Designed miniproteins, single chains, continued (3). Designs and how they scored, part 75

Each design is a single chain, and the fold is of that chain. pLDDT is the mean over its residues in the fold that is shown.

## One batch from the design tools (miniprotein)

Design m10601
Fold by ESMFold2-Fast:
Structure m10601 (fold): chain A 58 residues (1-58)
Amino acid sequence: SSSQIQEAIDKLKDALVKSGVPEDEAEEIAKSSVKTLVAHLGLDGALKAVDSMSERLS
């Protein structure tokens, strides 16, 4: 759902910001990354990938 996609974007953005990426760049990267992951893996696969990426960045 759109809500799950937005949560994934927010989660990845937060992880990037904590890793030292500026907030505006982190938002753009997170949106582009989640869109690409959904296209290649589907929604469930994208959510799992975001969880893994966020853990590695934290």
Scores: mean pLDDT 85

Design m10602
Fold by ESMFold2-Fast:
Structure m10602 (fold): chain A 59 residues (1-59)
Amino acid sequence: SAEETERKAVLGIILGAEGRPAEAKRAMEEGGVKVSVEQAADPELAGKVVREHLEKQGY
């Protein structure tokens, strides 16, 4: 769901900002978003990937 994706995306962005990109990637993937460690480490790239995922889901 969009709510689950948003919740996990917020957690992922926080973890990435804390220098925990592997955990950030894990959190985003639990929300259904396919993301690389490089994308999870960058809040701008992470936000773009989440946005594109939600658009594909019709949100």
Scores: mean pLDDT 78

Design m10603
Fold by ESMFold2-Fast:
Structure m10603 (fold): chain A 89 residues (1-89)
Amino acid sequence: SEEEKQLKIRKEAIEKKMETLSEEIQKEYLEALKEMYEKATGKKATAKTIAEMYEEWERVLPELSDEQVAEFGRELAKLAKEIEEKEKE
């Protein structure tokens, strides 16, 4: 779906950005991704790294409604902005 395509684009953009972020920000981002996953799916996140978290998301995308995927995409965009603003201080 279009929502799934947009989510994948956002994931790839965020992964690329992670290459330049501090370990503190990466850890905070991982925790936020886990929280979003648990909120969207009702399942516990088991990922220990950002890469594993993205793989968990890819596995559950077919189970999510278009509305849930769109909501996750919006939360990803909001989180990315908040992390950027926090880094800039």
Scores: mean pLDDT 70

Design m10604
Fold by ESMFold2-Fast:
Structure m10604 (fold): chain A 75 residues (1-75)
Amino acid sequence: SMKEQIKEEAITLLSLLGLLDEEIRKQIEAVPDEKIEELKKLVDEIKEALSNKDWEAARKKGEELVKFLKEIPAP
């Protein structure tokens, strides 16, 4: 599904940026449907920065995604 694809893209991108750990992975899986659109926006912003070869912007956006994820309640 689109939701599962967005979560897998978030895992892949944060792993690439060195920002993925076990806790962050669990938080990605726990993202509720109502927050998927916001998750997609953050994922798309990271993808945009990477397409422009702007690793500094990509990492900054990745850190914003991590902050967003830390606000998701633990399952």
Scores: mean pLDDT 83

Design m10605
Fold by ESMFold2-Fast:
Structure m10605 (fold): chain A 81 residues (1-81)
Amino acid sequence: MLSEEEIEAIVNQLEHAYFLYQQGKVELAKQVVLQLFSKYSEEEVKEAVKRFLEMNPDLSEEGKKALEEAYKKALELYKEV
């Protein structure tokens, strides 16, 4: 089972990859995503996003949508490899 520190690390990596993607740094975003999925399975990353949202109920709707978009984009980038 993922620790809270691992959940935060996964979410931070997802947000970092999404930030790089939004800046047009697609290859760097793909590298971050590949490193993440080399350490964690798709199921673990999905569970981390779910648990992070449950642990942070006060997170704004904009923040929740941004994290969900970051997760979806990470999956898309991972599938393009």
Scores: mean pLDDT 84

Design m10606
Fold by ESMFold2-Fast:
Structure m10606 (fold): chain A 64 residues (1-64)
Amino acid sequence: SVEELIEEAIRTLKEKYGDRVAEIFRESLEKQRGNVAAQAQLIESFGYTFNDEELLELSKQLAA
């Protein structure tokens, strides 16, 4: 589900980059609640920023 993919992205960021990065990311995603395309683009942007294949794959699953 969309919610599960978002929580997986937040978990990935928290485990690799820390609680503060995950908190900022969660707040950014919450501002885009109901806009799955914008949430997917945000996850993709973080994936490219951190060169993180797991985040890129999660963004792809969310956006199709």
Scores: mean pLDDT 81

Design m10607
Fold by ESMFold2-Fast:
Structure m10607 (fold): chain A 57 residues (1-57)
Amino acid sequence: FEPKEIEPGSGASLLEMLKESVKNDIKKGAETAKKYLDKLDEESQAIAEGFIKKVEE
């Protein structure tokens, strides 16, 4: 057990993964995903919602 692997700021990969994941969730169960956001904080929710909207566009 030796944690020594950290993803370098791969914004491109992260963003694309998020976009695809969000798209898939939206098609299947965006409502359920929204429930998770509700448990988060206001700032986190705002960011997540903003992301979803941008991806939907």
Scores: mean pLDDT 60

Design m10608
Fold by ESMFold2-Fast:
Structure m10608 (fold): chain A 67 residues (1-67)
Amino acid sequence: SEGLEKAYEAGRKAMRTAAEQGLSIDEAARVGGKAGEKVAKELGIDPSTGRIAGRNAGYEAAKEVLK
C-alpha cells in the first residue's frame, strides 16, 4: 500500500543519515524503524508493521554507506 511504501522510504532516509553520521548499523536500524513507525501511525497503519518496514528498507541504504 501507499502507506507501507512511505514507511519504507522514511526508514531508508533516516537510517542512511544515521549511518553516515557514524552510528552503528544496529543504532541506525533503530532510527530507521522509528521513522517507519511514525509514518505508519500518521497513515493509520499498524505501527509495528511500519517499524519493521522502515528497519528492513533502511538496512539496504545503510549497507551502501558502510560498504
Scores: mean pLDDT 76

Design m10609
Fold by ESMFold2-Fast:
Structure m10609 (fold): chain A 111 residues (1-111)
Amino acid sequence: SLREVLEKARELVRQGKLQEALDLLVKAAEEFKIELSEEEKDVLLEIQAELSRPDASVQSIVDVLREHKLSEERAIRLIFYLARLYKQANVPNQEEDLKLLLEALEELEAS
């Protein structure tokens, strides 16, 4: 399941293995053929805009997710999709962005 893959990715991040965590999420996004609804794509654009800001933080990403009232499952799908897009576009600093996204998702789940 995506949740089991997410927990493995979080463990890799805790170990400082950010590239391995990213590769795991990308592989899962491809294997599960994750597609987004139009509503989820709009949220994705807002998250990408937030991540591009120099003051981007775990809290600022959590605020975007809470504003759109996404379920945990939808937020998980969106993060996997974003990881795949970042890998395909060869975006710099994608490992740092991934860490912020995973920490934001964990904070959202804890609330």
Scores: mean pLDDT 80

Design m10610
Fold by ESMFold2-Fast:
Structure m10610 (fold): chain A 81 residues (1-81)
Amino acid sequence: KKLSLEEAEKVAKGLLATFLDAADARGVSQEEKDALAAEMGAIWREGLAAGDPQGAVERMLALAKERLPDLVPPEWALAAL
């Protein structure tokens, strides 16, 4: 499914929040969480600059799965994709 910019932004923000909450639950330090947030934010900004917000969301999800392989995306995010 092709995401609109508004849909992609909603999914991106939700994924970042879910990813940071999962990292916090695992006892990841604030410094490490800040680094992860910066990496996710860079992916989103690069996607916006390229006119590819859907690709940015897909890359953010791939990064989250790489770092937290047991992360289950929220139902609303799966429904949007």
Scores: mean pLDDT 73

Design m10611
Fold by ESMFold2-Fast:
Structure m10611 (fold): chain A 78 residues (1-78)
Amino acid sequence: GARAEAEALAAQFKEEARAALEYLKENPDKEVVENFIKQLRGLAEQTLELLRRLGAPEELIRELEAFVEEILAELEKL
C-alpha cells in the first residue's frame, strides 16, 4: 500500500545518500561535492513532497528531513 511505498522510498533515498557520502569522504572532489549537494537538495524536496502525497506519517517525514540535514552538513565539511 501507499504507506509501504512511502517507507521504501525513504529507505532507498537514505541508502543512496549514505553510499554517496561515504564515497565522497574517501574521494573528495570539490566540484563533484558541490554538484551533489545541489542535486541532493532538489531530490530531497521532491522525495518529501512525494512522501506527503503518499500519506507518509509525520514521523517518517521528520526523520527524513533530519537525515537530509545531517548528510548536507557532512558534505559541506568536504
Scores: mean pLDDT 85

Design m10612
Fold by ESMFold2-Fast:
Structure m10612 (fold): chain A 71 residues (1-71)
Amino acid sequence: SAAAELMAALTELGRVIQEAEAAGDLALAKRLREVSEEAFRRLKEGTPASEVAAELRRAVDEARARLAEHR
């Protein structure tokens, strides 16, 4: 379901924020927190959960690629 995909994407975003903080990439952690805030704003404005989940998954994938280059 779209709700399950959204919950999974938010869970993975939280993990990647912790990984960025642990790596000392505070700028990335800050940007990912801003992505989370934007996601909740868009949901409040009526954006479908499926679209928000897809955007969150993209942000997570991009952040993980960046962190893999640092480690």
Scores: mean pLDDT 86

Design m10613
Fold by ESMFold2-Fast:
Structure m10613 (fold): chain A 78 residues (1-78)
Amino acid sequence: EVPEPPKTEEEFIEMIANRAKRLGHDEVAEKIREAPSVEEAFKIAKEAGLTDILKSMYRIAKDLGLEEVAKIIEEVLK
């Protein structure tokens, strides 16, 4: 009864991109998916004004104990 693996960097990037698409930011969503790292994906989302998505991802990362991802999001939100 092994729990499902936690959300990965790819999962976080995909969630941000999908939410950006739903908000009508298709170009931003594509850039997020093509980002070379989670840090760049989060920066792209912030520059597009999608800070609500970043805050949501921060909570998920903290809840899953992914401290490095949480720190990246926190730094991007500054």
Scores: mean pLDDT 74

Design m10614
Fold by ESMFold2-Fast:
Structure m10614 (fold): chain A 70 residues (1-70)
Amino acid sequence: MEGTVLTTINLGETGKVKLEDGTIGDGTAVSAGGRSVLVAVKAEDGRGYLLSVPGGATAAKGAKGTAQEV
């Protein structure tokens, strides 16, 4: 599903993510590559997701990516 970063998240920090269904979760940036940041998301419903967004070191506010359930 699609995920949108609501607050800028630096590597190792936690911020807010909105999922396609309108669910909000806490996202922690756990890995940063040359072209993407991986954000581990814990949704309000208790489900976990891995969100990949474009970025080098920071998941920027408003960035959109693909969230996969884990």
Scores: mean pLDDT 80

Design m10615
Fold by ESMFold2-Fast:
Structure m10615 (fold): chain A 90 residues (1-90)
Amino acid sequence: AHMSEKERKLLILGGLAEYIRAKYNKDEEAIEKSIKELEKLDPELAEKVRKSDLEEIIEIFEELYEEIMPSLSPEEQESLKRLLESAKKL
């Protein structure tokens, strides 16, 4: 696939936010769905996420967000910030 590194990381961040939300809600179907999507984007990251607790997964999200943030538009930054805040509140 000719996906840019930025596009790939944005999709991973979205998948991580859904996984965090699903874990917080104890939604087993959503957990399985989100981890399968992460495996398609980054199998090594998905394996790490499977072995991590919720606090570790949130830390992974924050680290990836900070890494990509300088390349994001203001709208993309606000969207990802809302996803992270939503995941933490559920």
Scores: mean pLDDT 78

Design m10616
Fold by ESMFold2-Fast:
Structure m10616 (fold): chain A 64 residues (1-64)
Amino acid sequence: AREEVMVREFEEAIDYAVKRGDLELLEQVKAALDKYRHLLSPETYERLKARIDEAIERLKAEKA
């Protein structure tokens, strides 16, 4: 389904930002997720949001 493609793209974006330690990019990915929320099931949205929030928290805790 189209949602599966979007999920993959968000997961790849999150992974890329985490690898670079790019907190600003993670915030941008979060904003994009909110923008496209209406195209995702509530369950998928909450799952992706949780992953982004966890990544942001980890990066803030580990180092600037």
Scores: mean pLDDT 81

Design m10617
Fold by ESMFold2-Fast:
Structure m10617 (fold): chain A 64 residues (1-64)
Amino acid sequence: MEKALNLLTKLGLDQGASNALLQAFDADPQLTAVRLQEVLASHGILVDDDTAAFILRQLKEASA
């Protein structure tokens, strides 16, 4: 959790968006890039498909 939070902060995500994304990932470890984009968009953050895939990969790595 700490490592993932630090990574999301480094990517410029605010605490609310970071917590929402981590909660979504914890609830569904098979979280898709599309679902990740939806979570971030609900917090006013728009990311492209490549950025979403990158964030998802980093979350999976941080949870291993």
Scores: mean pLDDT 75

Design m10618
Fold by ESMFold2-Fast:
Structure m10618 (fold): chain A 80 residues (1-80)
Amino acid sequence: MTPAEEEELLERAFRLLAEAARRAANGSATDEEIEAGARAVVEALRKRGVSAEEILRLAELVLAEDLEALDALLERLAPG
């Protein structure tokens, strides 16, 4: 995967997480707070060495509210 392809996957993941957070907040948070939160999640996962592809999968599951698949993915991404 090229650095450009990786950044595109991370940007897509950020947008999906921001949309999921916006839906969950239902007007209780500002767009700035939502975007800051989504960015923090993406950066935390990236810092932990999670691949851009796995971060995108996590974001897709969060947006779909697929809690079973999300739980399974989080277990796989756990550091131990």
Scores: mean pLDDT 75

Design m10619
Fold by ESMFold2-Fast:
Structure m10619 (fold): chain A 66 residues (1-66)
Amino acid sequence: MLSKSELAALVTAMGILTAAIESGLADPEQALKDIEGLLKRVKESGDEEAYTLAEKFLKRAQEAAA
């Protein structure tokens, strides 16, 4: 299982990627793919709070990319 520090790093990376899409600094297609990969890893951890937060970042990224 992922440690809390590893989960924090994954969720932080998703937040940064989401902000980069929202700011026009990242390619939305590639960044969304990266966020989806990170979400899968968070889901596999079994941490419900981290997964809920990660899903919110994915939703924001999808809205920014649309």
Scores: mean pLDDT 82

Design m10620
Fold by ESMFold2-Fast:
Parts: C-alpha cells; structure tokens; sequence
Structure m10620 (fold): chain A 55 residues (1-55)
C-alpha cells in the first residue's frame, strides 16, 4: 500500500503499527524496534517521517 503522512500517523498510535511501517520503509529489525519503543506517538511519527524521507 501507499505509505503517506496519514498512514504513518495512524501506525504510530501503537508500537506494533510503528514497527510494521518502519520495516516496510526499509528499516533494519534493530532500527524498527528502536522506533517502536519511542515513548509517544509524536516521537514515533517524527522517526517514521524521517525514515520515509530517506527512502
């Protein structure tokens, strides 16, 4: 599917959603787990948007 800002924000509502999207964006297992363990949704959104920008 198409990963955009709306889908990133929805995924970042949970650690599991953030992990899945990070892996889809090409993050390593270690990087995806780091992003998933960020303490709040806004930090996860920022990390996923940066990852998408690099993809």
Amino acid sequence: GVINEESIRKAAESATGALVVARELGASAEEALRIANLPDQEERVRALLELKRRA
Scores: mean pLDDT 82

Design m10621
Fold by ESMFold2-Fast:
Structure m10621 (fold): chain A 71 residues (1-71)
Amino acid sequence: MAEEARRVERRLDEIIERAEKALKEGNKFEADIWISMGKMMAAVALLSEDPRVRKIAEEALKRIDELEKKL
């Protein structure tokens, strides 16, 4: 359970970092792909029985939504 929460957090953080980097470099096409992937993974994580995983997914979705507004 704790290991799964850390694994989900790490994967979502990697996707968000990739999206932020693409936006910073002006690559909106690549940023849109990473944002879309992050939304899908976070949506699946929200279906988790572990409330810690769901909280990580909710925070990730907020960060992804902020990045999408910059597209």
Scores: mean pLDDT 83

Design m10622
Fold by ESMFold2-Fast:
Structure m10622 (fold): chain A 66 residues (1-66)
Amino acid sequence: MTAEELLALAREGGVGGGARALERGLRKNPDLALQAAQKAYEQARSSGPRGVGVALGAAGHDAALS
């Protein structure tokens, strides 16, 4: 799954700041953020769009702080 696809999923989730957090993570640590976001999506995929958006935002936030 591409960074663009994951960003689209984060925006679809409708969570405040989730997509922005993922964008920041991808800018600072693209490989780490992409890997973390892919894992977050796999774990949260059954939780629906909102759950996916939250998980992707958290992955981006962690990558941006690393």
Scores: mean pLDDT 79

Design m10623
Fold by ESMFold2-Fast:
Structure m10623 (fold): chain A 73 residues (1-73)
Amino acid sequence: MSEEEKRKAVLEAMAPYAKKGAELENAGDTKGALEYYLKASEIAYKKARELGLEDLAKQAKDAADYSKKKLAA
């Protein structure tokens, strides 16, 4: 599997949750949007780790930690 195919697999795995997050954000549900963005980031982290994409995994973890911090505030 090429690096491009691996990155595409991560994006495809997170896409349904990222899409739902964007829909909730557009509807004014900031908390709901953050919850789905967190799910998207956690899925991206898991998939990136499985595929050995360490840089992408770090970015996904940082995004998940950011969403967790915002939800806890």
Scores: mean pLDDT 84

Design m10624
Fold by ESMFold2-Fast:
Structure m10624 (fold): chain A 82 residues (1-82)
Amino acid sequence: SPSVEEVFEDFKEGKELVERAFKEDLPLEEKVELAEKGLKKMENAVELMRRYGVPEEVVKELEKELEETKKFVEEKLKELKE
């Protein structure tokens, strides 16, 4: 099982994948795949943090960041569909 530190790193890596999806000059299909992979990694990390007993205040902050990142992805993909 991953450690708490590894789970925090997974959340950060997931967010980095989302940021790369919209910063890099990639085909739309690859942008979608990277963004979906990033979001899934962030979602899995938040679920594991709850199971590991990470303080509720920390989990809520990360859940807020995840929801903001989901909205960012939805808006960016909507714009790119021309």
Scores: mean pLDDT 86

Design m10625
Fold by ESMFold2-Fast:
Structure m10625 (fold): chain A 92 residues (1-92)
Amino acid sequence: SLKEALEELLEAVEKRDLEKFLEAGKKVIEELEKDPSKVPLVVEMLRKIAELLENEEIKKKVLELVEEMEKDPSKAVELTRKALGLIAEEIA
């Protein structure tokens, strides 16, 4: 489920486990492609993850992508991929 994938994603960030993060991120994208109504759950989780980020520039960029996703949910998959890439760079 998307909720399980998002919980795995958060845990991977907290543990700085890049391999688990990439695995969970793939599941999040697959679930979001199946059901765009779940964009608000992804937005909420990305905001929680942003609060764990130590790099202020990466945090700022992730929050900007989240704001853009709320304004245009049709771009949610693309914007989520970009946010996940930035977070992966932080925890690598």
Scores: mean pLDDT 87

Design m10626
Fold by ESMFold2-Fast:
Formats: structure tokens, sequence, C-alpha cells
Structure m10626 (fold): chain A 66 residues (1-66)
């Protein structure tokens, strides 16, 4: 589910996994997070708007590559 994907991103970020590595792991599971899901996860963890915008861009590129 969309909520489950966002929760998994939050969990892995809390463990110190990079966003790029998280997106690779999720793609290996057949799940490609949306920019909106990445935004929600980063907002929950209190990242800056600048970091959130970078995260959204990374997710958009990952979706195009998948």
Amino acid sequence: SDEEVTEEIVRMLKQGVSLVDILIRLEEQGRVPTAEQVREALEELGFSEEDIEVGERVAEVAQQAA
C-alpha cells in the first residue's frame, strides 16, 4: 500500500540508509515510490524544504529509469 511504502522509507532513513539506496531496494521488490510518498516521508522526519525538493527529484528520476 502507499502508506506502507512511506513507512518503509521513514524506517530506513532512521537507520541511516541513503534515499538512493532505499529507492534501489524498493525497486528490487517491484515498488517504485512516487515523489509525493518521498515528500511525505522526509516531511515526517523534519527535513528542510530544500532536502525534500532534492528527494522528490531523485524519486522522479528513479521512476523514469524503472
Scores: mean pLDDT 80

Design m10627
Fold by ESMFold2-Fast:
Structure m10627 (fold): chain A 89 residues (1-89)
Amino acid sequence: KVNELILELGAAILSAMTILSLAKITKRPLTKEEIEKLRKLIEEIKELIKKLKELLPDASEKQKAFAEREIKAAEKVIEEVEKAIEKAE
């Protein structure tokens, strides 16, 4: 279900951004545990993007527009998380 995958993607994005924000607020580098959680979240986000892209050809125009925006947001978050992990390692 396209709408359900979009919501799952949004939840994963929020989780990743929360971890990054917590480290920034506490003015410390990412911990090993946070890096492990972020790696897991990135893997989940990539899988959800793949599933969404597979369903898009058969989706409504509204679903396509919503999914495309969420995929773009997710891809940006993946890039930000990967940069943060690289900087911490």
Scores: mean pLDDT 82

Design m10628
Fold by ESMFold2-Fast:
Structure m10628 (fold): chain A 77 residues (1-77)
Amino acid sequence: MMKEVEEKAKELAEKLKEKLLSLPPEEAKKKAQEIIRGSEEGLALLPSLPLSEEKKKEYRILLELMKKAAEEVLKEL
């Protein structure tokens, strides 16, 4: 279900933000930038992956939320 996928993705993004904020500021910035880049590359690659449309949609939601969480960490640092 879409709501279930969004809730799980949001939970993972919140855990990611918590982990990043627990790191020293310099390491947190570097990790956040890496996650943003990886998420953008993942989003670009998703249409070409041999996955079902349902799985592609789930991964898009996850990647976009993880990218947003990492961007929020960078803004807080």
Scores: mean pLDDT 81

Design m10629
Fold by ESMFold2-Fast:
Parts: structure tokens; sequence; C-alpha cells
Structure m10629 (fold): chain A 70 residues (1-70)
């Protein structure tokens, strides 16, 4: 189905965009200095975790759609 293929393409685009966001958040966490307040470090860690969860969910949706393409 072309509709399923289009949804897969859109999910792949979202996964790529969220991977860019993940990379930026991880870089910010890596560059956080020892004097960075614990609250700020925790916020960066939450941002990384939330972005990873979004990627995992989109990947799961893509895998389910691929199973429908026989």
Amino acid sequence: SKEVEKKLSDLETLINLYNIALGAAELAREKAKPETREEVQAELDRSIANTQKAIDEYKKQAEELKKKLE
C-alpha cells in the first residue's frame, strides 16, 4: 500500500529529526561542567530520556507497519 509506504517514510523522517535532537542534547550533557547545578544536569538527562523514548516509539510504529507490507 502506498499509504503504508508514505507513513513509513514520514516515520523515518521523524526518527532522523529526533536523532539530531538527541545528538544535540547529548552534546549539551557532555559539555556540562562540574560546576553545573545538579538541577540543570537532571533536566538535560530528562531531555535525553524523553527524546530517546520518542525515537523508540517511532521505530516501534515503523516495525509494525513493515510487518503489514508482505
Scores: mean pLDDT 81

Design m10630
Fold by ESMFold2-Fast:
Structure m10630 (fold): chain A 87 residues (1-87)
Amino acid sequence: SRLDELEEELTAFLREALEAGLSVEEIAAKLMAKVEELKKRYPDVPLGTLYWLAIVAIGEAVEAGLLSREEARALARLVDDHLRAQL
């Protein structure tokens, strides 16, 4: 489904950024830019849905050992702050 494809794309994007050794702040900025790109490409997908998929990708990165729970919380907070500014 489209949601499965978006989840895989966001998960792969986040994994690549984490493996590149970027800071949490740099990753947040790149992830927010990716969400904006996806919203333009799929304007019919609600912003809240894209946000939820980004949070799922962060959870998957924790499960894969690429991100600590503390880093994941910081990243999720930055993403949430961006979403609240867009609403």
Scores: mean pLDDT 83

Design m10631
Fold by ESMFold2-Fast:
Structure m10631 (fold): chain A 85 residues (1-85)
Amino acid sequence: MLPSIQLILELYSRGQELFEQGVEENDIDKLKEAIKLYQEALDLIEKGLPHLPDSPLKQQLEQLKEEIQENLKKAQKKIEELEKK
């Protein structure tokens, strides 16, 4: 079953909001929740991409995947910094 593009965007948007709050508040739990949402969005993209024809939508999802991967790394790094104190 193809994932909903709307669901992917919603997960990413929620993850971004939690990441911003976690950074501002130094809240590790919010950063961990952001990572979870980013991973869920990435899983949906990975499952959907092989079923898409070569199209602007496929290219947009590939670009979105890269953006989410970079933000995931940033969230992981911030958690490491906060846990180290």
Scores: mean pLDDT 81

Design m10632
Fold by ESMFold2-Fast:
Structure m10632 (fold): chain A 84 residues (1-84)
Amino acid sequence: GRREELEARALELEERIRRALEEGLLTEEEVLAMEERAMEEARRHALELVEKGVPVEEAVYEGMLLALELLERALAERVARARA
């Protein structure tokens, strides 16, 4: 289902980050900064959904999805810049 698809995407992203670190395309500090920004945005989004009456389980799922999408975008942009 959608949760298993999210988990599969997260594992794929983790492997992509690991490879980029091994290739020297980004640092561990840059990964932590990207994760902190994505988690803060996801947390804010989830809280806004709860305030609008969305069930906590759904709000948490939407927050996790947003965090994943933000991290995927940040990684792609950083890798592209590092290879330029």
Scores: mean pLDDT 85

Design m10633
Fold by ESMFold2-Fast:
Structure m10633 (fold): chain A 76 residues (1-76)
Amino acid sequence: MWTLEEAKERIEEARQRVESDPRLTPEQKALMMKQLEQAERDLKEAEKTGDKRKLIFAGSSVGSVEIHLSVARLAS
């Protein structure tokens, strides 16, 4: 389980990777950005309420984006 700071850093890094990756279509970027928005919402809720389940959900959403980015690179 990540700290709030670690989760926040991962979301920011994933966002930068999605925005800067020229291999992604606009549609793929939109889907990934939507997942990152959900992760940010869950992270804010975890920070506000202390609900560790929200931190896990945020990590899962970021992890999904990270896997998609990695697969896009490996498939080329």
Scores: mean pLDDT 77

Design m10634
Fold by ESMFold2-Fast:
Structure m10634 (fold): chain A 97 residues (1-97)
Amino acid sequence: ALSKKGRRLLAKGEAGVTMILIAINKMNMPMDVAIEKFKNYVDELKEEMKKNLSKDDQVKVLEQLRDWTLQQLTDFGLNQLAEEFQKIMDDYINEFR
């Protein structure tokens, strides 16, 4: 199971993704801008995770954030953004291998 610190950082990641989704839906944020914002939020999350979580918990947070975000993006019909986000997240997860 994910640690308490891991669950907190997952919730922070989900909050960041939610803010980007609101900007896409209400402000017509371009896809390239959305991709850069996702990268920036995940990079900030990765720095906090390195200070607070084991390697195993870092991977679990990234996997759960990826899966949750992909579901949100597909539910909004943002299939192209979902594909690009999956690629970004898989690259980050592969850094641990």
Scores: mean pLDDT 83

Design m10635
Fold by ESMFold2-Fast:
Structure m10635 (fold): chain A 55 residues (1-55)
Amino acid sequence: SAAERQALREETKLEFVREASRWVEENPDASFEEQAAKQREIGARLNRELQERLA
């Protein structure tokens, strides 16, 4: 259902925030560029997983 699909999208957003925050905390000396690159990597992976779950 549309509600179930929306719930999966919201869950994915929360997981992104959790993973990105954890990585920054574990890598306190990371540059802004390294943080941005890692956020893109995490986002791309989670988006792929979300699209697979929505299929």
Scores: mean pLDDT 86

Design m10636
Fold by ESMFold2-Fast:
Structure m10636 (fold): chain A 67 residues (1-67)
Amino acid sequence: MRERAAERLREVAEDDSLTKEQAVKLTKEALLEAGYSEDSASMVARHLSGLDLETLKEGIRRMADDL
């Protein structure tokens, strides 16, 4: 479960065609699949929504490495 979520997060971080909103949505979905609670996944998504797209993608890549 976590390994698949990490792979999805890496795909999101490397996909230059995604909008910021799409990247945040896909990150939340991956965290829910990894077994995170709705509250935790929503909190992460809210935090990422406040970042610049480049910083957001780097944060997603770091999250994938930490899973």
Scores: mean pLDDT 79

Design m10637
Fold by ESMFold2-Fast:
Structure m10637 (fold): chain A 77 residues (1-77)
Amino acid sequence: MKGELQSLLLAMKSISKNVPEEVANSDISKLSEAQLKELLELMHRNISAEMRSKKGTKEYELAQQLGFKEAPEDYKV
């Protein structure tokens, strides 16, 4: 649902230290479901890449609690 996607995107922004400009400059409340999914994929790639390089950090633990997995080898950031 759209509301769940909005909540997830806000949670992802809280754990990532490098929020992409497209996410930072977007009014999440006005985005369509398709736009939210595109930004969620961008944030997912960013967080998954961070998880691969930062095992044992607090951010890694929080990302796992939100259901994120480490990026596959074919995800190049």
Scores: mean pLDDT 66

